# Designed miniproteins, single chains, part 55

Each design is a single chain, and the fold is of that chain. pLDDT is the mean over its residues in the fold that is shown.

## One batch from the design tools (miniprotein)

Design m1910
Fold by ESMFold2-Fast:
Structure m1910 (fold): chain A 64 residues (1-64)
Amino acid sequence: TDQQLRQQALELISQGHDLLLAGDVEGAIEKYRQAVELLRQSTDPRSQTLARAAEDIVRQLEAR
């Protein structure tokens, strides 16, 4: 279900935040990208909003 998919994506985002706090930027980006891929499979507006937020974080971390 969309709710289960969103819960799985939130767990990946949480793992990404933990990696970022530990200084593993590349590991964090990978976790956020995995979350975005899961969320993009949903047409639910909440999942789409979360996907955009995670995608924006990836863009910021990859920016020079």
Scores: mean pLDDT 83

Design m1911
Fold by ESMFold2-Fast:
Structure m1911 (fold): chain A 85 residues (1-85)
Amino acid sequence: SEEEKRLQLLIDAVADEMGISKEEAVRFLLEIYEETDEEKALERVAQRFYGKPVEELTDYQKEILRQRVAALREAGKRIKEREAA
């Protein structure tokens, strides 16, 4: 389906950005989706994309970080829903 193709492109983009395999990207997206502690999810993504803790980010970077975490969680949710279908 078109949704499946879009999800595949997103997985490819995350893998390329992080310098990891597609399977590792899928695992990362699922781990972020399954992380129920919002602060832990924010810290993991901050370390990965900024190389520093949330407290050291500017207000603008914190806003972008929250949007990025939300997008990564939605991707992980779609992966899990696809596996359940």
Scores: mean pLDDT 80

Design m1912
Fold by ESMFold2-Fast:
Structure m1912 (fold): chain A 120 residues (1-120)
Amino acid sequence: SIEEEIERLMELLEGLSTVFVIEEKAAELLGEVYELLLRAIHRNLEKTGAVAITVKEPLDLSSIKADLVISIEIVDGKLLIKLYIDGKLVAEKEVENPEEVVPAIIELVEEAKKNGLLPK
């Protein structure tokens, strides 16, 4: 379920300062997934240090000081997920459906951990 995928994501983010940057139009397309993700981030704040900001226009994500920056934006009608670590774009993935977003983030975060890109 979406809730089980979100819980797995929160476990992967434990001990990391994480900033989610979600474009307002992407939040609208995500619908229920956006609301569930925000509630999980709020509930797990003490464990993950994760926060979410919703933006009307794309930000320069390289300037954000966090262990991990995850952006969700709309490009050509599709959802584009980007991972920034130490101000550098390290991974990106495009998905068509809202329900694919959390699994895609999990995949990108797990790969970054496997490659030693995320601080312990």
Scores: mean pLDDT 84

Design m1913
Fold by ESMFold2-Fast:
Structure m1913 (fold): chain A 68 residues (1-68)
Amino acid sequence: MSPLVRAVQERVIQAVEDYRAGRMSLDEVRALMDRLVAELEAAGLPEDSLASLRESFDVLLAGLEAEA
């Protein structure tokens, strides 16, 4: 994986753990994911990779919302 994508995944994993532990709201996780996508877009990630990442984030957010 790209080093940038790996760093983003690590930040997302931490946010999910914080959400499940009650340290972060779902809206805060969503806002973080939006910022991470914007950062990767600014870094020049291909559109196909960004689309795949957005889809993965949407699935993950839907799962977290269902846990609430």
Scores: mean pLDDT 79

Design m1914
Fold by ESMFold2-Fast:
Structure m1914 (fold): chain A 57 residues (1-57)
Amino acid sequence: DRERRARALDHIVALAQAAKLDDESFARLVGLPLAQQLRLLEAPTVEAALALARELL
């Protein structure tokens, strides 16, 4: 779903800005499958989202 992917990407951009993520971490988040990106939307904190992303990669 293009709409859900766009929303997931917007969330990842917001996380990168809030956490001051480096290019490598940002690229990893953007490269996740849609289902995994949507799981990141449910994380209560940036730190939790990054921990989940590491587990998914």
Scores: mean pLDDT 73

Design m1915
Fold by ESMFold2-Fast:
Structure m1915 (fold): chain A 93 residues (1-93)
Amino acid sequence: GAVRQQILDWVQQNRNRQITTGQVIRQLRSFVDDARRQGDTRLASVLESTIDQLQQRYDSMDIITGSQVTQILIQSAQRQGDFSFAQQLQQIL
């Protein structure tokens, strides 16, 4: 849906950007809100799992790439059975 495309576009635009983990989490929380508003519970779960993994692995000021975020999103999507989204994310890696 539209939120999935927005996530793909955001990851692609930020692939090589130096961005803090805190900034990534804020962006992903915005996507969670959009997914919930659209009733996409599975996508919301994928994004929440990704946020949780980022918080476990990185401090808020740690610099992370779009590529690193994409790898975590792929793992979360696969765990939630969203294989089509995982495949789309793999094309960006």
Scores: mean pLDDT 88

Design m1916
Fold by ESMFold2-Fast:
Structure m1916 (fold): chain A 79 residues (1-79)
Amino acid sequence: VQKLFEELGDEYRNNPENLSRRQKILLEIQRKAAELMAKKPGEGEPEAVEAIIEILEEAIKNGDTSLKPVLEAIKEEAK
């Protein structure tokens, strides 16, 4: 999960047109994941994934449908 977010962060850094709103959302997701994983290393990963899914679903519901592929990738990795 962390590696996926790191790769997504790199892709947005390489695409300046997407750096504003999407970069902030991804950064927030990465921070949330890190916070949850820090609570209990190895045990917090499922909680981090679920929180990230919630953030992405809320962003999509609020109109950022471009995040749908990111959400699907995370859901597939969590299976």
Scores: mean pLDDT 63

Design m1917
Fold by ESMFold2-Fast:
Structure m1917 (fold): chain A 96 residues (1-96)
Amino acid sequence: MLAENLKKEIEKLPELSPLMAVATMSMVTIALAVLKTAIENNPEDKELAREAKKEAEELLPYLKEASKHPDPEVAAEAKAAVEAAEELIKLAEEAL
């Protein structure tokens, strides 16, 4: 599942350079944006909305923890990912 793979990458953040950590968080935000666009383009696909909501809910606690990162740029990117996940959950709930 997408969330399981992204969780593994987020768990590696303390071992990554700040540049790689920022890149990792940016990739997470992009993945969430792709799922949001997929729901918007397929509003009748209730299974897509349900899976996207589940994936975002599973990632959210990891992203919130990443937002506490000591590097302010990594923390800022993680906060953007938190907002993307929360927006995706809201959109998926409205589609259901």
Scores: mean pLDDT 81

Design m1918
Fold by ESMFold2-Fast:
Structure m1918 (fold): chain A 61 residues (1-61)
Amino acid sequence: ASILSVRGVGRALAKKLLAHFGSEQKLLQADDEEIERYLSTLDLPQGKREDIVAGLKALRA
């Protein structure tokens, strides 16, 4: 499944996530804390960060 299907993840954010984690597979294997830590550096609202983390978790289930 594409990370672009995750609520709150547009092309620009997807590009940043892939650049930071190296690949979609590595991003999906990352801990929730690691993902949230990176998202916090982007000045995203707490609710939006929670939506993105939950959506990425759903993709790897």
Scores: mean pLDDT 78

Design m1919
Fold by ESMFold2-Fast:
Structure m1919 (fold): chain A 97 residues (1-97)
Amino acid sequence: PSEEEIDRSMEEIDRAVKISVVRGHLDLAIARAQAGDVAGTQAHLDKAIAAVEDPAAQARLQELGDQALARLQAGDVAGAVELLDQARALAVETIRA
């Protein structure tokens, strides 16, 4: 393969690893939210956000995360999970872009 093809393959592997890390933490945040664990949800959200390098994307994820935690604290588990699902989709799309 060309050097450009090798560089692209390495970029694709790096993106796949970042997607796996972010998705993993958001899946764990969703699981904790479903269990009513506010602290566990926040811990996994923080780890997912930290894995995203784009400051604008971090800010959007933080807003969704804060809204999800507020819903969870109010006892709206379903609303919290919906916001976390949105955060997961946004994070994956941001890394793929």
Scores: mean pLDDT 82

Design m1920
Fold by ESMFold2-Fast:
Structure m1920 (fold): chain A 87 residues (1-87)
Amino acid sequence: MKKVAIAVEGDFTLEEIAELSRFAEEAAKKYGLDEVIVTVSRGDAREQAERLAAAGDVDYVFAVPRMTLEEAKEAIEKAIKEAAKKS
């Protein structure tokens, strides 16, 4: 069972955050991951990723630095694909 957390940095609207979460869930299903958690904040994605890793509830944690919505989607899919390869 592969659980992945993705910490995304950015000034996204609630609708854009919902779109990122849905995209991540669809990508997780496509690449055979059991669970994906997406967190979005204006704060540093690396610090958020370090907090998620310290909690120990997930197998992999990725940080997506501040970028456009489309670039964030590409980064999320890349992270999910990389997590799936480590099976």
Scores: mean pLDDT 80

Design m1921
Fold by ESMFold2-Fast:
Structure m1921 (fold): chain A 67 residues (1-67)
Amino acid sequence: GAAEAEARELGERLGRLLRDALESEGLAVEVSFEVIDGEKIRITYTVEGETHERVYSVSDVKRFLRP
């Protein structure tokens, strides 16, 4: 639905921002995201062989990405 489409767009934007920031430092990075019921975004990223996981609400991501 529309909520899932919006959450996916936000996840893509957040993942790109994180990947670009880490790659700009010359780090080998892999980033993926998962949308949970259109309400939460799980970001999983691997840097230098270490895997990290963060979960954000859609509202928190919107606030973070607000201009």
Scores: mean pLDDT 79

Design m1922
Fold by ESMFold2-Fast:
Structure m1922 (fold): chain A 66 residues (1-66)
Amino acid sequence: MKEKILEEGKEKAKKAAEKLDEQEITSEAIKTANELIDAGVPNEEASKLATEIYQEAKKLMAQKKK
């Protein structure tokens, strides 16, 4: 289910951001994109959704790093 994959991906990326682990954020975004593709989401849509998760987590990390 697309929604569940997105929710889990967002949560994992958020946890990585809270740890200030940029590499883990990237890894979780890539993993989410792959899980979406495996679930039948088109590559373009999966990449866009994973990029949004990545950007949200990066923004959170930047705010927390202060």
Scores: mean pLDDT 81

Design m1923
Fold by ESMFold2-Fast:
Structure m1923 (fold): chain A 100 residues (1-100)
Amino acid sequence: SMAEELAKRLREGKEKLRELLSEVGEELAKIAVETMERVEGSPGAGAYVLGISYLVESKGDVELTAKAAGAFVAGAAVDGEDVREAAERGYKLVKEVKES
């Protein structure tokens, strides 16, 4: 079914990100792990997976890191979580990448 194919793709995306965690900075790895833990059972799951995808592709690119941060904020909003806290975390992440 389409639902089974989507579930497989989401699972494979999480597995690939885990393989790349050793190649990213400590703060990026921390945010990626936190985001993966939130995906299960979350209405915002699609936004979190999109954020992970941008984060994996970022490789120090400020724009892609900002897109990841925006996706995580969208996920937080859908899930009814603290949007301001998510935005502040995203700002710090983008700033760290820009200053590296």
Scores: mean pLDDT 66

Design m1924
Fold by ESMFold2-Fast:
Structure m1924 (fold): chain A 76 residues (1-76)
Amino acid sequence: SDKQLAFDRGVIAAGEAIRQGIPVERVKKVVEKHLNDQGKEEQAKAIVEGIEYAKKLYEEDPERFEKLVQELRRRL
């Protein structure tokens, strides 16, 4: 679904930000502004949910986080 794809893209975006040492909060603000400016508010919400999920997973289980990001990157 479009919502699931947006969520998965949020997870990948958080993964890239964490690897590059970029604050995930900065990525959230950029994505929210860009998509809201385009009228894609539901997509913005789904991507933000993916970013938040990935951040929490990184803090609680870094190994599972890394596996999830790699799997999603291969599919997208």
Scores: mean pLDDT 84

Design m1925
Fold by ESMFold2-Fast:
Structure m1925 (fold): chain A 78 residues (1-78)
Amino acid sequence: SATAEAVRAVVNEFMERLDKAKTKEEVEEILIETAKRLRAIPGLSEDALENLVRAFASIAEREFGVDAAALLAKIRAA
């Protein structure tokens, strides 16, 4: 589906940007931007969006020590 293809493109770009990131601040900006891109995808359910953003936050926490819980709270409030 067009939705699945758009999601895969966003996932691939997130992983590519994360691979080039050098600081926690860069990673936080990447995740915020990625969440905005996911919200713009027509047909993506709220549950699927939340699951993807949580998965990305988990990766960011593991690789860079980002405070995933605090970052997710900011993303949900926006």
Scores: mean pLDDT 85

Design m1926
Fold by ESMFold2-Fast:
Structure m1926 (fold): chain A 62 residues (1-62)
Amino acid sequence: SSKEVEQKKILLGFLKISLSTEEFLLERAREQGNKKLAEEYEKSIRQTREEIEELEREIEEL
């Protein structure tokens, strides 16, 4: 439905903002030599990217 499309597009926007923030924090962690924190952000970025891809697929099918 059009309502579901709009809701998913809004969520997609938030996820893309979250991804940009996580990528920025990963860069900072790497610059500081904090390997453990960098690995945590890399994991979060992978999860956020998977959520974005799934949501984009769902939007295309609606």
Scores: mean pLDDT 88

Design m1927
Fold by ESMFold2-Fast:
Order: structure tokens, then C-alpha cells, then sequence
Structure m1927 (fold): chain A 88 residues (1-88)
């Protein structure tokens, strides 16, 4: 069974993943999406989410954004995933 610490980590990762999916649905510019995504990433890192898990979350969110036709937002998420993978 998951410890409290493991549950807290999974919750923080889930909040990030949901937040990124929500950003793909909102009528915002790529620049606005990048600023909000960077803020979500910073909070997730401060809460102990690994750079590897964070990069995977961004890749998954980019795929979702592409499925919505939001290629502009998908590109932002992929660029952030690349930056995170270099720090992993």
C-alpha cells in the first residue's frame, strides 16, 4: 500500500497533468500557456516531482493538445519536456 509521502507525490503529479490538459482546452496564446505551464512545473518540482515524471506528463499533455488541434500549445509542452529531460 502507498505511504502518505507516495500518495502526496502522486497527487502532485496528477494535479500537474490535469492542469496541463485544462490549459490545452482554454482560449489562450502559446505565451500565456508557457507561463502557466512553467508555474505548474515549478510547483510540482518544489513538491518533489522528479524531472523525469514531469517531462513524461508534458509529453502526454502535448499529445492531448495535438488531438484537440492545438498544435501551438503542443509545441510549448514539447519544448518544456525537452528542457526537463536535460535536467533529469
Amino acid sequence: MLSKEEIDHEVNLAILEIGLIVLAHYPMTPEEARKLAERLAKQAIENGVSYEDLAKAFRKAAEHARSLGRTDIAEVFEELADELEKKA
Scores: mean pLDDT 81

Design m1928
Fold by ESMFold2-Fast:
Structure m1928 (fold): chain A 93 residues (1-93)
Amino acid sequence: MVIKVTIKIVAEKKSAEKIAEDLKKAAEEAGLEVKVKIEELEDGYAKIVVEVIAKESISGEQLQKAMEEIAEVLGEYSKDIKSVEVEGEEIEE
């Protein structure tokens, strides 16, 4: 079983690259595969798309801890974040 979590963030452009870097680091330190994309929006905002993939070797506790670390990063940048959307899906192997 593979769990894929997609986090979509709209944030101020000045903070977007740092938010993306910190989110990627949090997920990778938890042993998760992560893909990050930054799309520049109008009016000084950027959309950050973070895809986190947890393979069968990752325990539910490790995934939960990774999500908590990601939530802490989002909390640190909350003043620069306009919106956050989180989608989870289970992929069968």
Scores: mean pLDDT 77

Design m1929
Fold by ESMFold2-Fast:
Structure m1929 (fold): chain A 70 residues (1-70)
Amino acid sequence: EEEAERLIEELKEAVKNKDYQKVKSIIDRLVELGLTDEQIERVKEALLEAGFDEKTVNKIAEYIRKKVKE
């Protein structure tokens, strides 16, 4: 089961709905899941598709990468 893909889809929907609490919760869950670099890149693409600016998306991706590797 690809739980990371499901969380990424939920993240896209939460962003589009402006559900900031759900966005934070999903990001925290993705960090706990221990994403690969490829999965982090998919999160980045999902956030860009949802309308986040590239600078914000890059900061979120680096945050996830840092927390996963700590």
Scores: mean pLDDT 75

Design m1930
Fold by ESMFold2-Fast:
Structure m1930 (fold): chain A 73 residues (1-73)
Amino acid sequence: SLVLSEEELRKEIEELRKEIEELRKQGADPEILELAEKQVKAAEEALKKGDLFEAEIHLSFARMALEIARLEL
């Protein structure tokens, strides 16, 4: 599907928050982790408004930031 369900987006938000904390413990760049957290928060706000597509876009940016954080470890 082009857009994830609300339940799938909520699950992804939870998974990304856990990944942020794991990367923080591994010494990942705090500035990159802050960018990821801002994107996750923006996704939650979009989800509260019923904008599933905007939520998915923000979670995609969060995943990109976390991939960069992992590569720089």
Scores: mean pLDDT 86

Design m1931
Fold by ESMFold2-Fast:
Structure m1931 (fold): chain A 120 residues (1-120)
Amino acid sequence: MALTAERSVENGLLVTRVYDEDGTLVTTTLRRAADGRGEVTVTLAPGATLVVGAPAGATATVEVLSGEAKATLVGETIEIRDVKAGDVVTAGAGESLVLTNTGDTPLTLRVTLEGAAAPL
């Protein structure tokens, strides 16, 4: 399977989109590009997956604006929950969120990555 990756910087976030051989978007990965707050709105087709990593000193918050998903929080433990419009999932420093659109309609998410200030 040949995958193609496309990278961009959007609203302070390093965005990596991975496409399959047919040009279908299969995974979007978000990382903070610089210190501070980054925010992006992501729309996932049925079966598509979003991966958001919270690096050390950062938090990642994902708000479900429309649709339904399965959210997996990967940290010291693995937590899986079903989420829908209005639900919010947060990953702390060193954790990752994986959201898969398990519905038959587009899933729209608001993703916010915030950096912690250096300890005083």
Scores: mean pLDDT 72

Design m1932
Fold by ESMFold2-Fast:
Structure m1932 (fold): chain A 63 residues (1-63)
Amino acid sequence: MDYKAIVEKIAKEEGVELTEEQLKKLVEELKAQYEGFLNVGFPEDLALRMAEMIVRENIRSLK
């Protein structure tokens, strides 16, 4: 899975320019959340949607 591409897409959709450090942190967060939901037994598509929602909220907080 290309976590970096997903984070960059969300940032573009939200109109937020990320620093390199912010991008790295959000990529790590997306991966950790997605893997966390998978480990609890959520389906892959739901786990990804939930992880993306969390990352989107974090990106919105940077406005």
Scores: mean pLDDT 86

Design m1933
Fold by ESMFold2-Fast:
Structure m1933 (fold): chain A 70 residues (1-70)
Amino acid sequence: STEEEIEKKLKEMKERLKKAIDAGESKENVERLFTEGVSEILSLTKSRDEVGAANLKAIEIWKEIEEYMK
């Protein structure tokens, strides 16, 4: 389902961002990867409610990534 694809892509994005940080990528490059990942995930959404849910989850992932970079 579309919801399962979105959840999978959110998890893959989080893992990719952590790997980029571990590889020594700058915060600016990590932020760019996050923005690109969110754009790809939002392209999978079919409704305003799905957009809202995906954005909330993306924000929570970004908070986790900000903590991971400390």
Scores: mean pLDDT 85

Design m1934
Fold by ESMFold2-Fast:
Structure m1934 (fold): chain A 74 residues (1-74)
Amino acid sequence: SKMDRLEAAIALALLELQETGSADSVRGTLEREAEGLSDEQIREALERALAALPDASEKVRREVEEIVREIIEK
């Protein structure tokens, strides 16, 4: 489903940020994958991705949560 695609994109974003420290490529991808989803669906995909990667650092989790918050608040 489209929500499963966003969940996967958020999980990959967490992994990429953990490795590279850069949010530049991540924001655009998350905006594209979130397109057409409700705020509730976007929040659910974020919760699922964070639950799937519990070892992601607090800094990386906060950055991805902030990007998703900004997408919802548009």
Scores: mean pLDDT 82

Design m1935
Fold by ESMFold2-Fast:
Structure m1935 (fold): chain A 111 residues (1-111)
Amino acid sequence: MFRELDRETIELAKELREYYLENATAEENMERAREAFERAARLSEEASEEAVREAARAAAEAVGAAEAAIELLKKEGKLTPEEVREAVSIAVASGLLFAAAVFNYELARRR
């Protein structure tokens, strides 16, 4: 199992959240979160170590960007329950897709 990868992914998500909060709009961040989620979904089906590492990064980008988007919308007084629901859905699903990539890799190598 990738023992340090979960910690590295959490730390990267926090760093990306802070970066995106300062360097992008709420709309740009939500679009980035959607794109990262789609990338994680594609990578979740690949049975390789590289796909696992890229899925972890995609999950971190999706979570960080979604959190930054919500924080900016809240600051602007534009936050809706629908946007919170989308951001939470993206974050949860991206984490599950990263887990799926790990399981697919481990199962393929053990056959």
Scores: mean pLDDT 84

Design m1936
Fold by ESMFold2-Fast:
Structure m1936 (fold): chain A 78 residues (1-78)
Amino acid sequence: SPADQQLLQMEKEILDLSDQLLQALAAGDLDRAKALRLKILDKMIDVLRLVKQRYPELAADVDAQIAKIEARKAEIEA
């Protein structure tokens, strides 16, 4: 379905960012690693928002998980 294609594309984007994160860490580029960590967390939130739209019965669990990711972003930005 188009929804399955969207999720697969988002998963590929997260995997690509994860590969870039490993390269940044191996190079000792901590500023780039921090930026990539934040991008990965943003993409995870986008996936969760799509899940919430598709599975409204999971809304409370999705919102709780988004809140945890937002808290983690704040820790990384501090």
Scores: mean pLDDT 89

Design m1937
Fold by ESMFold2-Fast:
Structure m1937 (fold): chain A 66 residues (1-66)
Amino acid sequence: MSEKVYALIATTLPPEKVREIVEKHGGRLLGVTEDGSIALVEFPSAEQAKAAYKAIKEAEEEEKKK
């Protein structure tokens, strides 16, 4: 049984960018939908999952500023 946190994150970022952010926060990118709109992620704790989610949303806002 997994003691890890799993989350589905809706995102406009490309899969490689999502992977970088998730891995920086100690998580793993398990998969992305075919259109890249939803990412399935795994983290060792809820705190790391929340930090990665915040970073993904910040990166989305930075991309929108371009």
Scores: mean pLDDT 78

Design m1938
Fold by ESMFold2-Fast:
Structure m1938 (fold): chain A 87 residues (1-87)
Amino acid sequence: MEEEIEKLLKEAGENISEEEKKYLIENFKKYPGVLVFYTKENVEIRLTKEEIEELKKLVEELKNDPSLSDEEKIEIYRKKVLELSKK
């Protein structure tokens, strides 16, 4: 399962960027806290176990916020993933 997710994310990361956005939205709904993401810059993001737990908490907070759209939620999620990968 994890390897399959990593392969799909790797394929998505090769091209810019509406496709990547859709993929992140799908991942937010189906696989929040995925180990690997790809940015619009085609950068592979590898997350630690601790960073995954931070993302899981963020997902739970976003899930319970009725003022945000699914698109806004994935944007916040994506930004957090980028921040964690830069640490």
Scores: mean pLDDT 55

Design m1939
Fold by ESMFold2-Fast:
Structure m1939 (fold): chain A 90 residues (1-90)
Amino acid sequence: SREERIKKGLEEFDEAMKKNPRISEEEREEALKILEELAEDQLELYEKYSEATPENVAAVLKELEAKYGKEEIEKMLKFLDEIAEKIRES
């Protein structure tokens, strides 16, 4: 299921962060919190939109921006991108 795929992805991402000496425990906890929060909202929204088309991705982003605020979503995504870069560089 989508829920099972999200859970597995979060577990794999957590393990990758734990093995990276450039990622602190605090950064790891914050990244997991953001991912869990966004994953739950995305799961609900993708149930509504059924497929991850570019149009549906844009609609999901707009609904997330409406819920959290545009600046907060941009901050969350920027932080997750920074963590992903640290993992990729390892």
Scores: mean pLDDT 72

Design m1940
Fold by ESMFold2-Fast:
Order: structure tokens, then C-alpha cells, then sequence
Structure m1940 (fold): chain A 62 residues (1-62)
């Protein structure tokens, strides 16, 4: 579950060129995992994983 969330966020960070695009892709990936029953998405977890990924990958200018 946690590993799936981290992988989804990492993929979003790799594809995204801007912070807004990253948030959109991360939410879409996490929503898909929720639909598949792999993970329950809560606002705190989404915020935490998003902030950690942004800190590691760096925000693209834009």
C-alpha cells in the first residue's frame, strides 16, 4: 500500500514539468489505486507524499 503510493507519486514527479501538473498526475495515480482497492486516500497522506516528492524531485520553474 505505502509502496504503491510512493511509486505513484514518484512517477508523477518524473512526468511533471510544473507543480500543478505534478499535483494533477499524483492525484490521478492515487485515485486509480483507490479505485483498484489498493489504498485508501486521505487528505493528510496525499499532502505528505506530495510535499516529500516535491522536496526530493525539486519543483520545475513555471
Amino acid sequence: AVDAIQEAVAEAAAEAKTREEFLKLARERLLKLHEEGVVNIDAELLEKETEEALAEAGEKAG
Scores: mean pLDDT 65

Design m1941
Fold by ESMFold2-Fast:
Structure m1941 (fold): chain A 95 residues (1-95)
Amino acid sequence: MGGGATHADPGHTLLSRVVALLVNGDFEGALDLLVEAGYLSEEEKRYILTELDKPALIEEILRRMGEALGLPEHTVNELIVGVLEFLGLPVPAAP
């Protein structure tokens, strides 16, 4: 869906929607939003859904969002940790 933002920052709106879908377990919906926004190809979506486990899938989605939106590494890392902890999934070791 072409970029109708209800707020001043469409990237923050997209990030909030992706995070909401991930915490609700709608991983395919989150990937669909990234494909629609042009951050992923259909082939990359298929790879992520079929080849990655849930922790790796969540990390990949949020890292790609962070790169696309120019988010600081610490912000991306906190989002990854927060989503994984919320879902009861393994968290990567802190540096």
Scores: mean pLDDT 76

Design m1942
Fold by ESMFold2-Fast:
Structure m1942 (fold): chain A 60 residues (1-60)
Amino acid sequence: RTLELLNEIYTALATEDKERLAEVAAQLPPEARALVEEASKQEITSENILALLEELARLL
C-alpha cells in the first residue's frame, strides 16, 4: 500500500496532474498530505520529487 501510494504521488508530480495529486493526497495522513500540498506549490524538479518521496516514505 505505501509503495503504491508513493508510486502514484511520483506519477502525479512527474506528469503535473493536479487532480490526481489531490486525490492521492486525500488518502494520506495530515502530516504527509501537508508535505504533498507544499511540494505541489513549488517548481517540480526531479530533485524535489525524490526529496518529497524520501520524506513521505519515512512518515508512512
Scores: mean pLDDT 75

Design m1943
Fold by ESMFold2-Fast:
Structure m1943 (fold): chain A 87 residues (1-87)
Amino acid sequence: MKEEVERIIREFREELERLTEEYEKKLTNEKYKELVRALGEGAAHTLELYAEQNPEDVEGLRELAEELLEEFRKKAEEILEEEKKAL
């Protein structure tokens, strides 16, 4: 994987962790879901922009973007279920 792609993924994952921490303190479930979705879309768009400049790897980057969207969705579901079980 390219250094630039690794950096993009890392930065968006770090933002997800920050958002999750804020959710526990201040955000509603609806707002948290919206922000996680927006963050995932942002990551996918950033990878698409990189692919436009580096067309040789476009197919691999598309799969990676789909994996990130699914990863973020599952992470949000896990956090919301944990909150529901916490009392």
Scores: mean pLDDT 73

Design m1944
Fold by ESMFold2-Fast:
Structure m1944 (fold): chain A 73 residues (1-73)
Amino acid sequence: SPEEIARRIEELRQRLLKDPFDVDAWIELARAYAEAGRPDQARTLLENRIWYFEAQGRHDDAARLRAALDALP
């Protein structure tokens, strides 16, 4: 339901406040935005995080985010 998706988004946002380098949480958050009918926000989120992770030298994590971006509808 839309309410369950919104709750999942909030829980993922709270996890990312505690660990901003949790790649799995970023990927799940982007998927949740797409499920909520917000694919442009999902895409922008992943694009911004890819740039950030690459800037931090976290190239393997950035590659995982890019794969998730390519898998968005």
Scores: mean pLDDT 89

